# Designed miniproteins, single chains: the designs that were tried, part 41

Each design is a single chain, and the fold is of that chain. pLDDT is the mean over its residues in the fold that is shown.

## One batch from the design tools (miniprotein)

Design m1498
Fold by ESMFold2-Fast:
Structure m1498 (fold): chain A 56 residues (1-56)
Amino acid sequence: SELRELGERAGQLEDEEVRREVERLLKQAYIAQAEGDDETARRYIERARELLEEAE
């Protein structure tokens, strides 16, 4: 799962603030997917990826 992959990557970050924000975004993406809002989920996933790429 993409959410699992991104969550595992976030867990390896030393920056606690960035890690918490990525985890928050992934949680919102999971909720959006559960509600059937794929567009909103995609936007949260994209933002999480941007933060991970900047922090890694």
Scores: mean pLDDT 83

Design m1499
Fold by ESMFold2-Fast:
Structure m1499 (fold): chain A 61 residues (1-61)
Amino acid sequence: MEHGRKAGEAAGDKGAAAGAIAIGQGWSLEEAYRFAAERGGVSLEDAREGAEHARLAQPQA
């Protein structure tokens, strides 16, 4: 993926997955975002956006 857009999308995907996992495990939002940033190799802002998108996409029981 040579395009900047693809790089951004990949970063968001990594952040979303990591953030969703952390939140699902009962971590605080701040910890989840930091974890997503570390795991996804993305900025905190990207991780936060990705985690929110992942939460909205998941079904509410």
Scores: mean pLDDT 60

Design m1500
Fold by ESMFold2-Fast:
Structure m1500 (fold): chain A 78 residues (1-78)
Amino acid sequence: MLTPEELELEMEAGAVLTAAASVITSLKSAGEEVPPEVEEAFRLALEALEALRRGRIDEARRLLERAKELLKKALAAL
C-alpha cells in the first residue's frame, strides 16, 4: 500500500488531472481555444503520478505544486 504521504499526493494528482481534462474537453467541445496553462497542468500532473510510481516523492510534490499553480491561473483567466 502507498504511504499516507504518497496517497495524498496521488489523490491530489488525480484531482488536477480530472479538473484539467474536464476543462480541456469542455473547451474543445465548445470550439474554444484551450489555454496552454491547462494543457501544461495536465502534463505535469501525469509526470507527478509517474514520479510517485518511481518513489520520487519530492519531485512529485514539486510537479504537483506547479500543476496546481498553472491550473489556478488558467481558471482565473476563463
Scores: mean pLDDT 82

Design m1501
Fold by ESMFold2-Fast:
Structure m1501 (fold): chain A 90 residues (1-90)
Amino acid sequence: APVSAAQKQLVIRLANSIATMVEPSLTPSEREELRQLIEDLKNATTTADVREILKKIEELARKLYEQGKISEGQYKAVENLIAMANSALS
């Protein structure tokens, strides 16, 4: 299904909130990976593509949590923001 401009803007705002929260804990290569995922969100045209990119952002956050780079509270906040983004695509 096509993603609406309003849905895309909300998802990008939520993804930028995730980026702001986790960026201090990232290596340069992880920062580049996250920036590319946000750029992919800006270029996405379908809700399916947006959901796949959100899944990749969640996978990055899970990896950071498993490596002890972000707190449990930060990881739960990321999961909540991803859930909000996915709900906006319904």
Scores: mean pLDDT 87

Design m1502
Fold by ESMFold2-Fast:
Structure m1502 (fold): chain A 72 residues (1-72)
Amino acid sequence: REVSLYVAAKLAIIGVEIDLELLKNPSEEVREEVKKLIEEAERKVKEGDYEGALELARRAQELLLEERKRQA
């Protein structure tokens, strides 16, 4: 349970970091917000709040998806 949530949270955060780096010409606002969510998620992992970390990583992925749609 705990180990599975930890792994899921870490993989989700890594995925967001990769997606952010692959994104071409992101808006400064989106880039800043996603980085902030990544930092917050990593902080939650260190606190043992894997559920919270996973939720923040999911939110960051949603922002990246919206930015990609906007780029067309």
Scores: mean pLDDT 80

Design m1503
Fold by ESMFold2-Fast:
Structure m1503 (fold): chain A 80 residues (1-80)
Amino acid sequence: SPEEEERQRLLERYRSVLEEQLKADIDAFKKAHPDASPEELGRMGAIFFTAAGIRLAGFEFQLENPKYREEALRDLERLE
């Protein structure tokens, strides 16, 4: 449906933003902590990935609810 196609395009745009943010967060952590162990880097990477997943789930929830859809679209535009 046109609505489902629009939803998938919005989710793809939001995923792209989150992927770029995830890379930036990991790089920033590495630069701030050059002595971080592989275990610490792995754990922080998992935390950042989990946070990105929560953000995506929240965005999807807001898109499905007419009450929150406009807010979700504004959030996406702010992040792009």
Scores: mean pLDDT 88

Design m1504
Fold by ESMFold2-Fast:
Structure m1504 (fold): chain A 94 residues (1-94)
Amino acid sequence: DELLEEAELLFIQKKFEEALELLEKVDKSNARALYLAGLAYYYLEKYEKAIEYYKKAIAVDPKNADAWAMLAKALEKLGKLEEAKKYEELAKKA
């Protein structure tokens, strides 16, 4: 997907908002695009949206250990420490 490749290049350049504009146009069932959108929201400190997209990514690809780990980190940023610990354990099993 050419849009996903362009979004990944923008992400590497720390252009997170521009990356998200391209990721909106990628198929919503693409686990990699959903995970990358979650990462972009995380680095923009939009943790609730990051959690939403990590959950969408793991719904498509439950074996993405990084998505489970980043979901836990985003929950920790929101002070939801008990939920974060639960998802950290799930990340280790993915």
Scores: mean pLDDT 85

Design m1506
Fold by ESMFold2-Fast:
Structure m1506 (fold): chain A 64 residues (1-64)
Amino acid sequence: MNAQEYGQAAAEAAAKGDAAAGAKYSREGFLTGNDPVAGESGERAARKGDADGAGAGAALGTSS
């Protein structure tokens, strides 16, 4: 439920070339502030973005 963590994942995804994933996570960041359900989703998305970006290279942008 932390919009900052969600935004961090979005920024990291974008920096690694995951513009689509970054936009998705950033969008859910807004919902995280208003929706508690989005908070748990945001945490998952943040972890996924980090894991994918750290080791995936091009793979991250295809499915995230």
Scores: mean pLDDT 56

Design m1507
Fold by ESMFold2-Fast:
Structure m1507 (fold): chain A 64 residues (1-64)
Amino acid sequence: ATAAVNEAIAQALEAARQSAELEKEAQRLYETGSPEQAKDAFARSEELRARAAALVEQANEIAS
């Protein structure tokens, strides 16, 4: 009964982890004077964060 919820949560956690990693990379790139690369990494982080949020929402809908 909870397999679909658990799968969505697992995918959300992975996407959130990848997002956090790219956010750290973006910060490093800002510190090293590469603002264009930092902006690109931040944009990818935002996409993964949005995906994680959508997966959490899906899990909530299944659990409701």
Scores: mean pLDDT 82

Design m1508
Fold by ESMFold2-Fast:
Structure m1508 (fold): chain A 115 residues (1-115)
Amino acid sequence: ISKEFLDTFLKSKQPEVKELAEKYPEQFKVLEKAYELIKEGRYEEALKLLEENEDKIPEELKGIMYALKGLAYYHLKQYEKAIEYFEKAIASGSPIPLEAEVALGLAYLVLASSK
């Protein structure tokens, strides 16, 4: 796991994330690659990568996958889809990036502003 991706999670959740990355190294690399694509502004490519690997992602990592899909949709200004995926991520019980929780709040604010 990269320190950059690990640092996106709450400090209290980082030990759990490290264990998941050690348990599922290949699948976790897919999630890290999707995050890198999101950082580069390549949101549609991140979504395609996640969708093509969805059946290979174990349940314990599904929350992280949903959070990354939500972030990509958020940056594409598809706020309703972003909220849907962020809610799925939270419901999974998996640790998720803090920026996904922040983006969920911002998406609700954008929709509430009638913009």
Scores: mean pLDDT 83

Design m1509
Fold by ESMFold2-Fast:
Structure m1509 (fold): chain A 71 residues (1-71)
Amino acid sequence: SSMEQKKKELEEEIKELEKQKEEIKEEIKELEEKIKKGENVEENTKKLVTLETTLGILEAAISFLKELLKK
């Protein structure tokens, strides 16, 4: 049915976004460790802010798609 196909497509999109979210979380952790060690603090802090912003966008997108699956 068309509903089963749509559900599968949404589940696949959520899975891909969750994967991207985990990759960004790993990058954030690496940047936080570098900042803690005093490595290129200014540049790494700018990168951290960018990744945290991207993470927020991904979390919002995942929440939206999960809400669509409930309907």
Scores: mean pLDDT 86

Design m1510
Fold by ESMFold2-Fast:
Structure m1510 (fold): chain A 66 residues (1-66)
Amino acid sequence: SMEEILEKLKKLAEKLVKEGKSKKEVQRAIAEEIERLQKEYNLSKREQLQIASEVMEYVEELYKKK
């Protein structure tokens, strides 16, 4: 489900932040994973935009608190 994809991507972002990756490195890794998932699951353009928007907003929040 989209909810499970969002949770997985948020956990990936948290892991990379804990590993000391820069915000740009995390954003790039998330974008690459979204592209991989889009090809694997044939996600609609709307689903891709919704996932990207929500996860990138979460990444912004992680760096505001760091």
Scores: mean pLDDT 82

Design m1511
Fold by ESMFold2-Fast:
Structure m1511 (fold): chain A 55 residues (1-55)
Amino acid sequence: SREERIAEAERLIAEGIALLQQGRFEEGVAKLKEAARILRELYGEEYYKKDLLPL
């Protein structure tokens, strides 16, 4: 489960970067935001307070 979620986030990062390189900025950012959400869910319990964001 955890390894599968990490692999999904890595795939989304790769897809996002590829889209940005193609000039598809909105789609690329959306993929990166989804990857960030997955990583925050996996590590958020320990790291969410280090984000220093109001949320």
Scores: mean pLDDT 75

Design m1512
Fold by ESMFold2-Fast:
Structure m1512 (fold): chain A 59 residues (1-59)
Amino acid sequence: MEKKLEEVIKKLREKGIEKSVLEALENPVGRLVARRELEKLTGIKLSEEELEKLKERLS
């Protein structure tokens, strides 16, 4: 889990979208959209638990 999240965070930093992703994760509809966009962007599928950890790491 940790290595997977670090890869996602690295890609978000490279694109400069960490804040936008964090904001999207704050609401249920935004979370669904963020999950799909992250899967498309990184090729990494995140579970609901991993999305909560990602939100924690970006905060």
Scores: mean pLDDT 75

Design m1513
Fold by ESMFold2-Fast:
Structure m1513 (fold): chain A 70 residues (1-70)
Amino acid sequence: DEGLKKMEEVMELIDKIESLSREERIKALEEAIKKLEEILKRKDLPEEGRKTAEMLLEGLQGQLAAMKAA
C-alpha cells in the first residue's frame, strides 16, 4: 500500500513534467528516478507495483538520457 502510494506520487510528478521548462523537467526526471530506485529497494512493495516501478524507471532514464544528449 505505501509503495503503491509512492508510485502514484511519481506518476503525478511525471504528468506535471510536461508543463515544466526543459531545465525543471531534467530536475524532475532525476527526482522521479531517485524515488523509483528507493521504491524498488522496498520489501513491502507488491509484485505489480514492482513491475510498474521497473517500467517507469527504464522510461524515465531513457527520457533523461535523451534530454541530456540534446
Scores: mean pLDDT 77

Design m1514
Fold by ESMFold2-Fast:
Structure m1514 (fold): chain A 67 residues (1-67)
Amino acid sequence: SGMEDAREIAEKAIEVAKMNGGEVLDVEVEEDSVTIRVSGGKGGEHAKTVAQLEGMRRGIKVEVIIE
């Protein structure tokens, strides 16, 4: 479902941010969209890239806000 895909996108973004020294600050999941707030720097930038690519692949609207 769209909500399952959105949650999986958020989980991947959290993992990527943590692996690259950043963090996900907030996640808002809807049926066909996810909004992710990430820390600035390398971790946040990598999380944004991964989330956007996963969103395109899964047909989910992804919005990433860098703090």
Scores: mean pLDDT 85

Design m1515
Fold by ESMFold2-Fast:
Structure m1515 (fold): chain A 58 residues (1-58)
Amino acid sequence: SEEEMKEIIDRIEENLPEILAGPEVVRRVAIRELKELLSKLTNPELKEKVKELLEKLE
């Protein structure tokens, strides 16, 4: 559901500093999850947020 996807996005956002400071594998997993969410999302605001997070991780 979109609510569950929003919770995942919010969790990645909250943990962003830890993901960036951590091993490359953790960053790559987060990127993969965000790209998968982007393909499933229909809400434009959530899509934009995912794109912003991907820019910060890539």
Scores: mean pLDDT 81

Design m1516
Fold by ESMFold2-Fast:
Structure m1516 (fold): chain A 63 residues (1-63)
Amino acid sequence: SPLVEKAKEINEKEMSREELAKAIADLLYDVGREIEEQLIAEGKLSPQAVADYRRSLAAEAAR
């Protein structure tokens, strides 16, 4: 899996705390997207429901 390869690269590289935090955040975002796409492909999650949920999270973050 490309995500497993990214996780190995993060673990093997000597990085600053700031670089490490960004790399982990980027990896978690990619993992979330992959799971979402798989669930949509399996018909367990609608693309519209995902869009609606993300809009609700963005609205909460803006408060």
Scores: mean pLDDT 70

Design m1517
Fold by ESMFold2-Fast:
Structure m1517 (fold): chain A 63 residues (1-63)
Amino acid sequence: MEEEIDELSLAVQREADRARKAGLTPEEILRVAAETASRFNTPLGKQMARALRRRAEEVRAAR
């Protein structure tokens, strides 16, 4: 549990940080994080990707 969750969380954080440093918008950062989570092809990764994509749409709608 711990190692798998840590790898998923670290990968998502690293890709989100790269997107943030590249000057992407909050919506784009969330989408990059969602794609990273979906690549793990685990139930947790799919759930996290779905939640992040929903959050990206909320951020977009708030503009």
Scores: mean pLDDT 77

Design m1518
Fold by ESMFold2-Fast:
Structure m1518 (fold): chain A 65 residues (1-65)
Amino acid sequence: MKLSELTEEEKKALLEQFEATVQRLVDEGRITPEQAERLISAFKEAIEKNDDKALRKKVQEILRE
């Protein structure tokens, strides 16, 4: 999926869905709150920059820790 193809409203909806998913993973004990914050920050930055590659790299880096 290319972030540059999304409208500002679609980007907000996608961010809300991502935040909800990440919060669920924290609630289930599958990731730490620190990992959740870093994932959300990386996602916000990628949406702002329309950079799908940066998003994929940062998610992998955070999850590999």
Scores: mean pLDDT 74

Design m1519
Fold by ESMFold2-Fast:
Structure m1519 (fold): chain A 60 residues (1-60)
Amino acid sequence: SEKERRLKLEEARMDAIDLLLQGKTPEEVRAEILKRYDLTEEEVDRIVAELQAMLKAGEA
């Protein structure tokens, strides 16, 4: 369902943030999220890209 998919995307985003805080590279974060969640590569790439944009905005 759309609601279940949205919740899973939010959980994946939270885990991705935690992995980045642990010092993992974007590539390592992508690989870990793909392992943990039944998400497409496109969805995971979007999450990683959004987090990278967020970090860049904080530095700007």
Scores: mean pLDDT 79

Design m1520
Fold by ESMFold2-Fast:
Structure m1520 (fold): chain A 87 residues (1-87)
Amino acid sequence: IEEKIAKLSDEQRLSLLLFISAMARQLAEEHPDNAEIVENAKKVEAIRDELASLYVEQGSVPDELAVKLTKEALEAYDKAIEAAEKL
């Protein structure tokens, strides 16, 4: 997974984060009383905003940090999906 994320461009990583944050937000809107879905959706959104801010402020993000943040967002997204599927 890290190898696949490392092959993505900065623009592709940000696009992926925008997509999964939108999907997680929709799940949280459909299941507002499910704390696991809501918390993981918020985590994806926070990581998206952090990565976007780093690109704007620094012009580039170290690959190691970009891969780590993208992986954390995907893991949070997966947890939201798993919680929704168990309903």
Scores: mean pLDDT 80

Design m1521
Fold by ESMFold2-Fast:
Structure m1521 (fold): chain A 64 residues (1-64)
Amino acid sequence: SVEELVERAIETARRRYGEKVAQLLRDQLAKQEGNVAAQASLIESFGYTFNDEELLEIAKQLRA
């Protein structure tokens, strides 16, 4: 589900980059709640910034 993919992105960020990065991602995703395309683009931007394959894969799944 969309909610599961969003939480997976936040947890991936927390595990690898720490609580501050995870909180920033969570806050930005919350502002885009109900807009799956915007949430996918946001997670994708984090994926490119950190060169994180898991975040890029989550963004891809949100676009499907």
Scores: mean pLDDT 87

Design m1522
Fold by ESMFold2-Fast:
Structure m1522 (fold): chain A 92 residues (1-92)
Amino acid sequence: YVSPLSKAIDEGDIEKAEEYLKKLEELAEEAKPSASPEARELLEAIVENMKKAVEAAKKGDKSKAASYSAAAGVNLAALSLLDPELAERLRE
């Protein structure tokens, strides 16, 4: 969901961005019980950065929205080293 969420933010489609954020949060909650502590921290960081990106986009702050989306991308890349299957599910 990170990829379609980032695209919705870039396109200014706030309604779609909020829908994808909700799905990302639901997926993260489902994954938490079986994730390692390190993977869980990265999951929480990804969700938090994407929440901040959507908030910045809603305020019209494209620069901050892009920065938070980039931070989530870095955390997703780190997660792919610990749990590649989970990272793929979050990305799509």
Scores: mean pLDDT 80

Design m1523
Fold by ESMFold2-Fast:
Structure m1523 (fold): chain A 70 residues (1-70)
Amino acid sequence: SMEEELEKEGEKLLELLREKLEKQNYSQEEIDNYLELVKESLERLKKEREPEEALKLIKEGIKTLEEELA
């Protein structure tokens, strides 16, 4: 379902963000605090926008992070 895909892609985005911040030598506390804010933003995005629009934005973020981490 679209909701399952949104959850899956959201988790992937958070995982890639954690990798990026760890490579940039941020502390675990800093990373955890930042990712909590991102999780809250993703939940708002899912409520405030059409699921297809939210999914597109998340996938674009994932693509950018994958390219940066390559």
Scores: mean pLDDT 86

Design m1524
Fold by ESMFold2-Fast:
Structure m1524 (fold): chain A 64 residues (1-64)
Amino acid sequence: AAEEAAKRVEEELDKAIKEGITWDQFVALAGELLRKYSGSDENRGAIGAAIVKAAKKFGYTPAA
């Protein structure tokens, strides 16, 4: 389901961040994971939220 897809995306991004990935590499990986796991609009939304959560670990503050 959407939550399982989001969890897998978060785990992959967290692993890459731990390995010292750059912001540009993070954006590229996030795009690839979104494409790979987005089977529906619901999955895409959940994956997007997981990407934003992982991006905050780089100190990224999204615009309100």
Scores: mean pLDDT 73

Design m1525
Fold by ESMFold2-Fast:
Structure m1525 (fold): chain A 58 residues (1-58)
Amino acid sequence: GKAKVVSSTATTAVIEDEKGEKVTVTGVGPHEVEIGGNKYKLVLTDQPIPVGTVIEPV
C-alpha cells in the first residue's frame, strides 16, 4: 500500500501507511523503512518534505 508524509522537519519525517501505522525517520540522507510488510525508500535533505507527499512501496 501507499504511505504518506504526515509531518516533517529539516532532519525528520513521520510516514503513515493506509492502515495508520507510522514510522519516524531521522537524519539527513537515504533511508529504507518497512511499514506493514511493505518497504519504502525516501531521502531526507536539510529541508522538510511537504506534508501529504505520497511514497510508493519498493
Scores: mean pLDDT 84

Design m1526
Fold by ESMFold2-Fast:
Structure m1526 (fold): chain A 56 residues (1-56)
Amino acid sequence: SLPEIVVDLPRRLTPEARAALQEGADRAVQYYLSGDFDKALEALREGVERAREAEA
């Protein structure tokens, strides 16, 4: 399926950045299991964006 996209966990993140990615991943998994792949991808993108902001 899309495990790399859904569960993409980066290395050496700050705790805030990691938390943001985990929240995004958790929401993405819920959407994925519901068949809402578009929203799953958006949840991952939001998590990544928040992680970048947390690292800045």
Scores: mean pLDDT 73

Design m1527
Fold by ESMFold2-Fast:
Structure m1527 (fold): chain A 80 residues (1-80)
Amino acid sequence: MNDLSKYSKEEMEELFETLLELAEKLIELAEKKGDEEIAKEVRELKEEAEKKVKEAKTAEELAKILKETLEKLKELVEKS
């Protein structure tokens, strides 16, 4: 199992930035395909995740937000 407690908050923030970049690419692809519903849901997920990250105080909290955001993003992609 990945023990994320060994990572710094800054390292977790860097991983989160990568996840946000993936979300941005998904929004662009959804818009290009005319799938406005998926584009909207991914934007809302991104905004919600960014808000949670801003409130996070520890690397463990960031890791939890990353995991939850990634799972939700995966569900949105599989639903479309």
Scores: mean pLDDT 76

Design m1528
Fold by ESMFold2-Fast:
Structure m1528 (fold): chain A 80 residues (1-80)
Amino acid sequence: MEEEVERYRQEHAELVKKARELLDKSIELTKQAIEAYKTDPEKVPELAKQVIENTKKYKEAVDQAREAGRRARELEAQLA
């Protein structure tokens, strides 16, 4: 039981880190798309697709992190 709590806490931390990395990536890709619109508009569709893809991955990571955090909290309450 305590090992399970620690596992869910670890999963939550990893998923939060992944979500943050995906968010940062989406911000960078958006900045690149804005710059490309001014200098090389042919690159904009590819960058826009990457932003959409990273936003989807971010949502998935956030949803998974919330579930892992919820499970860790519930198990902690049962062990207290």
Scores: mean pLDDT 80

Design m1529
Fold by ESMFold2-Fast:
Structure m1529 (fold): chain A 67 residues (1-67)
Amino acid sequence: SAEEYYNKGLEYFERGDLESAIKYFEKAIELDPNYAKAWENLGKVLEAMGKLEEAKKYYEKAKELDP
């Protein structure tokens, strides 16, 4: 499920595996494009990578889905 992939993304993000975190959050969005939390956490991973402009786009999408 989208929630299962989202939870795997959180696990990888927590242990600092940013590449795997992105992979699983993207899988969550593929299954449920309206999963606001997955969009938000993709933004957080990108922010942790220093990709601030890209992170903003994901945060904006998350807010659009869950205002």
Scores: mean pLDDT 86

Design m1530
Fold by ESMFold2-Fast:
Structure m1530 (fold): chain A 58 residues (1-58)
Amino acid sequence: MSEELKKEIEELARQALAGMPAEEVLKKLKELAEKSGKPFTDVAEELSRRIAALEAAA
């Protein structure tokens, strides 16, 4: 997974924690998967990892 994609997923994780609806988070995550050519499961796993890291840090 590219560093650029990881940064985009981290931004989405921050938006999710800021109160973005789950439906909108899921839509944006699917768009990132399609744009990057990565499996949805890979980007979903990275999102979960970033959310956990942000919650642990703050």
Scores: mean pLDDT 80

Design m1531
Fold by ESMFold2-Fast:
Structure m1531 (fold): chain A 56 residues (1-56)
Amino acid sequence: KELEEEIERARAELDRVVAGLDQMAAYGSPEETARLRAEAVAGLQARIDELEAKAK
């Protein structure tokens, strides 16, 4: 149960981080924002995958 809740929270964080970085691109560095977005997506997705593996 705790693990399932953490997985859902991680997915929600991924969506929020992407949305936030997209907004930052409007008044920040586009190249830096794109790199941060790619890293955040990769890192959060990897964490979600690890949590899902532990839940099974």
Scores: mean pLDDT 77

Design m1532
Fold by ESMFold2-Fast:
Structure m1532 (fold): chain A 69 residues (1-69)
Amino acid sequence: MKEELDREIERGVADIVGAVELTVAKRLNLSEETIEKIRKLFEDARAGKISVEEALRRAKNIIDEELKK
């Protein structure tokens, strides 16, 4: 049950964090291309391909790069 619970928590966290990050990206007027990249990161986190922490780190780097323009 521990692994099942951990996976369920990870999926829930990925959904919530992904929704927040996408909302922030849209409010910052980031490009559709950048928003899609962020969405895919959290879809991968939900699927267990990467951790939510890794998705957040990558999303931050993408946002930082776009804002540096």
Scores: mean pLDDT 77

Design m1533
Fold by ESMFold2-Fast:
Structure m1533 (fold): chain A 59 residues (1-59)
Amino acid sequence: MEVEKLEKELKELIDKIENEEVKEIALYTYEEQMKAAKSDEEKIKALKNMIDAIKKYLS
C-alpha cells in the first residue's frame, strides 16, 4: 500500500538523523500527524510533507 511504502521511506530517513533531539521531534511529529489524519489521503499528504522536510534537513 502507498501509506506503508511512505512510512518505510520516512522511517529510513529518520534513522539517518544523527541529532537525537531532532530525531525525537521527527518521531513525535509522525505519531501526531498519523493520529490527526482522518483518511489514507491525509496520511499520504502528511507522510510526503514529512519526507520532504527531512530530506531538506539531511541535505
Scores: mean pLDDT 84

Design m1534
Fold by ESMFold2-Fast:
Structure m1534 (fold): chain A 117 residues (1-117)
Amino acid sequence: SEEEEFFKKLMSLPDDQELPDELRAYLAKRFGVPDRDKLTPEERERVIRRLQEALRALGYDDVPLDGKLTDEMIDAANEAAGISREKGGLTKEDVEAGDLRPLLRVLGRIYAKQKGY
């Protein structure tokens, strides 16, 4: 019930709106990642590996679990999340900056779609 409510809120979030603090906190706890806007390089690699694991679970078999995102992986993640790079999707700049909110939004949306939320 709590899971369904939070993921429905995530999926209804406008494309031009940043991930709200409540959703950031919930998703960070759900995925076992630090609840901070800026990640260290090591923390970023851990979050990226979770995203890579999610992509592999969806049949993207060529995705390595190395904690590094290529442009191809970012495009695959945005496609799997049902969001475009130009409309609130994950960008390479977000990844390089260590921005948690864009990473959690994409990871959370992939999870929600896989669960049927």
Scores: mean pLDDT 83

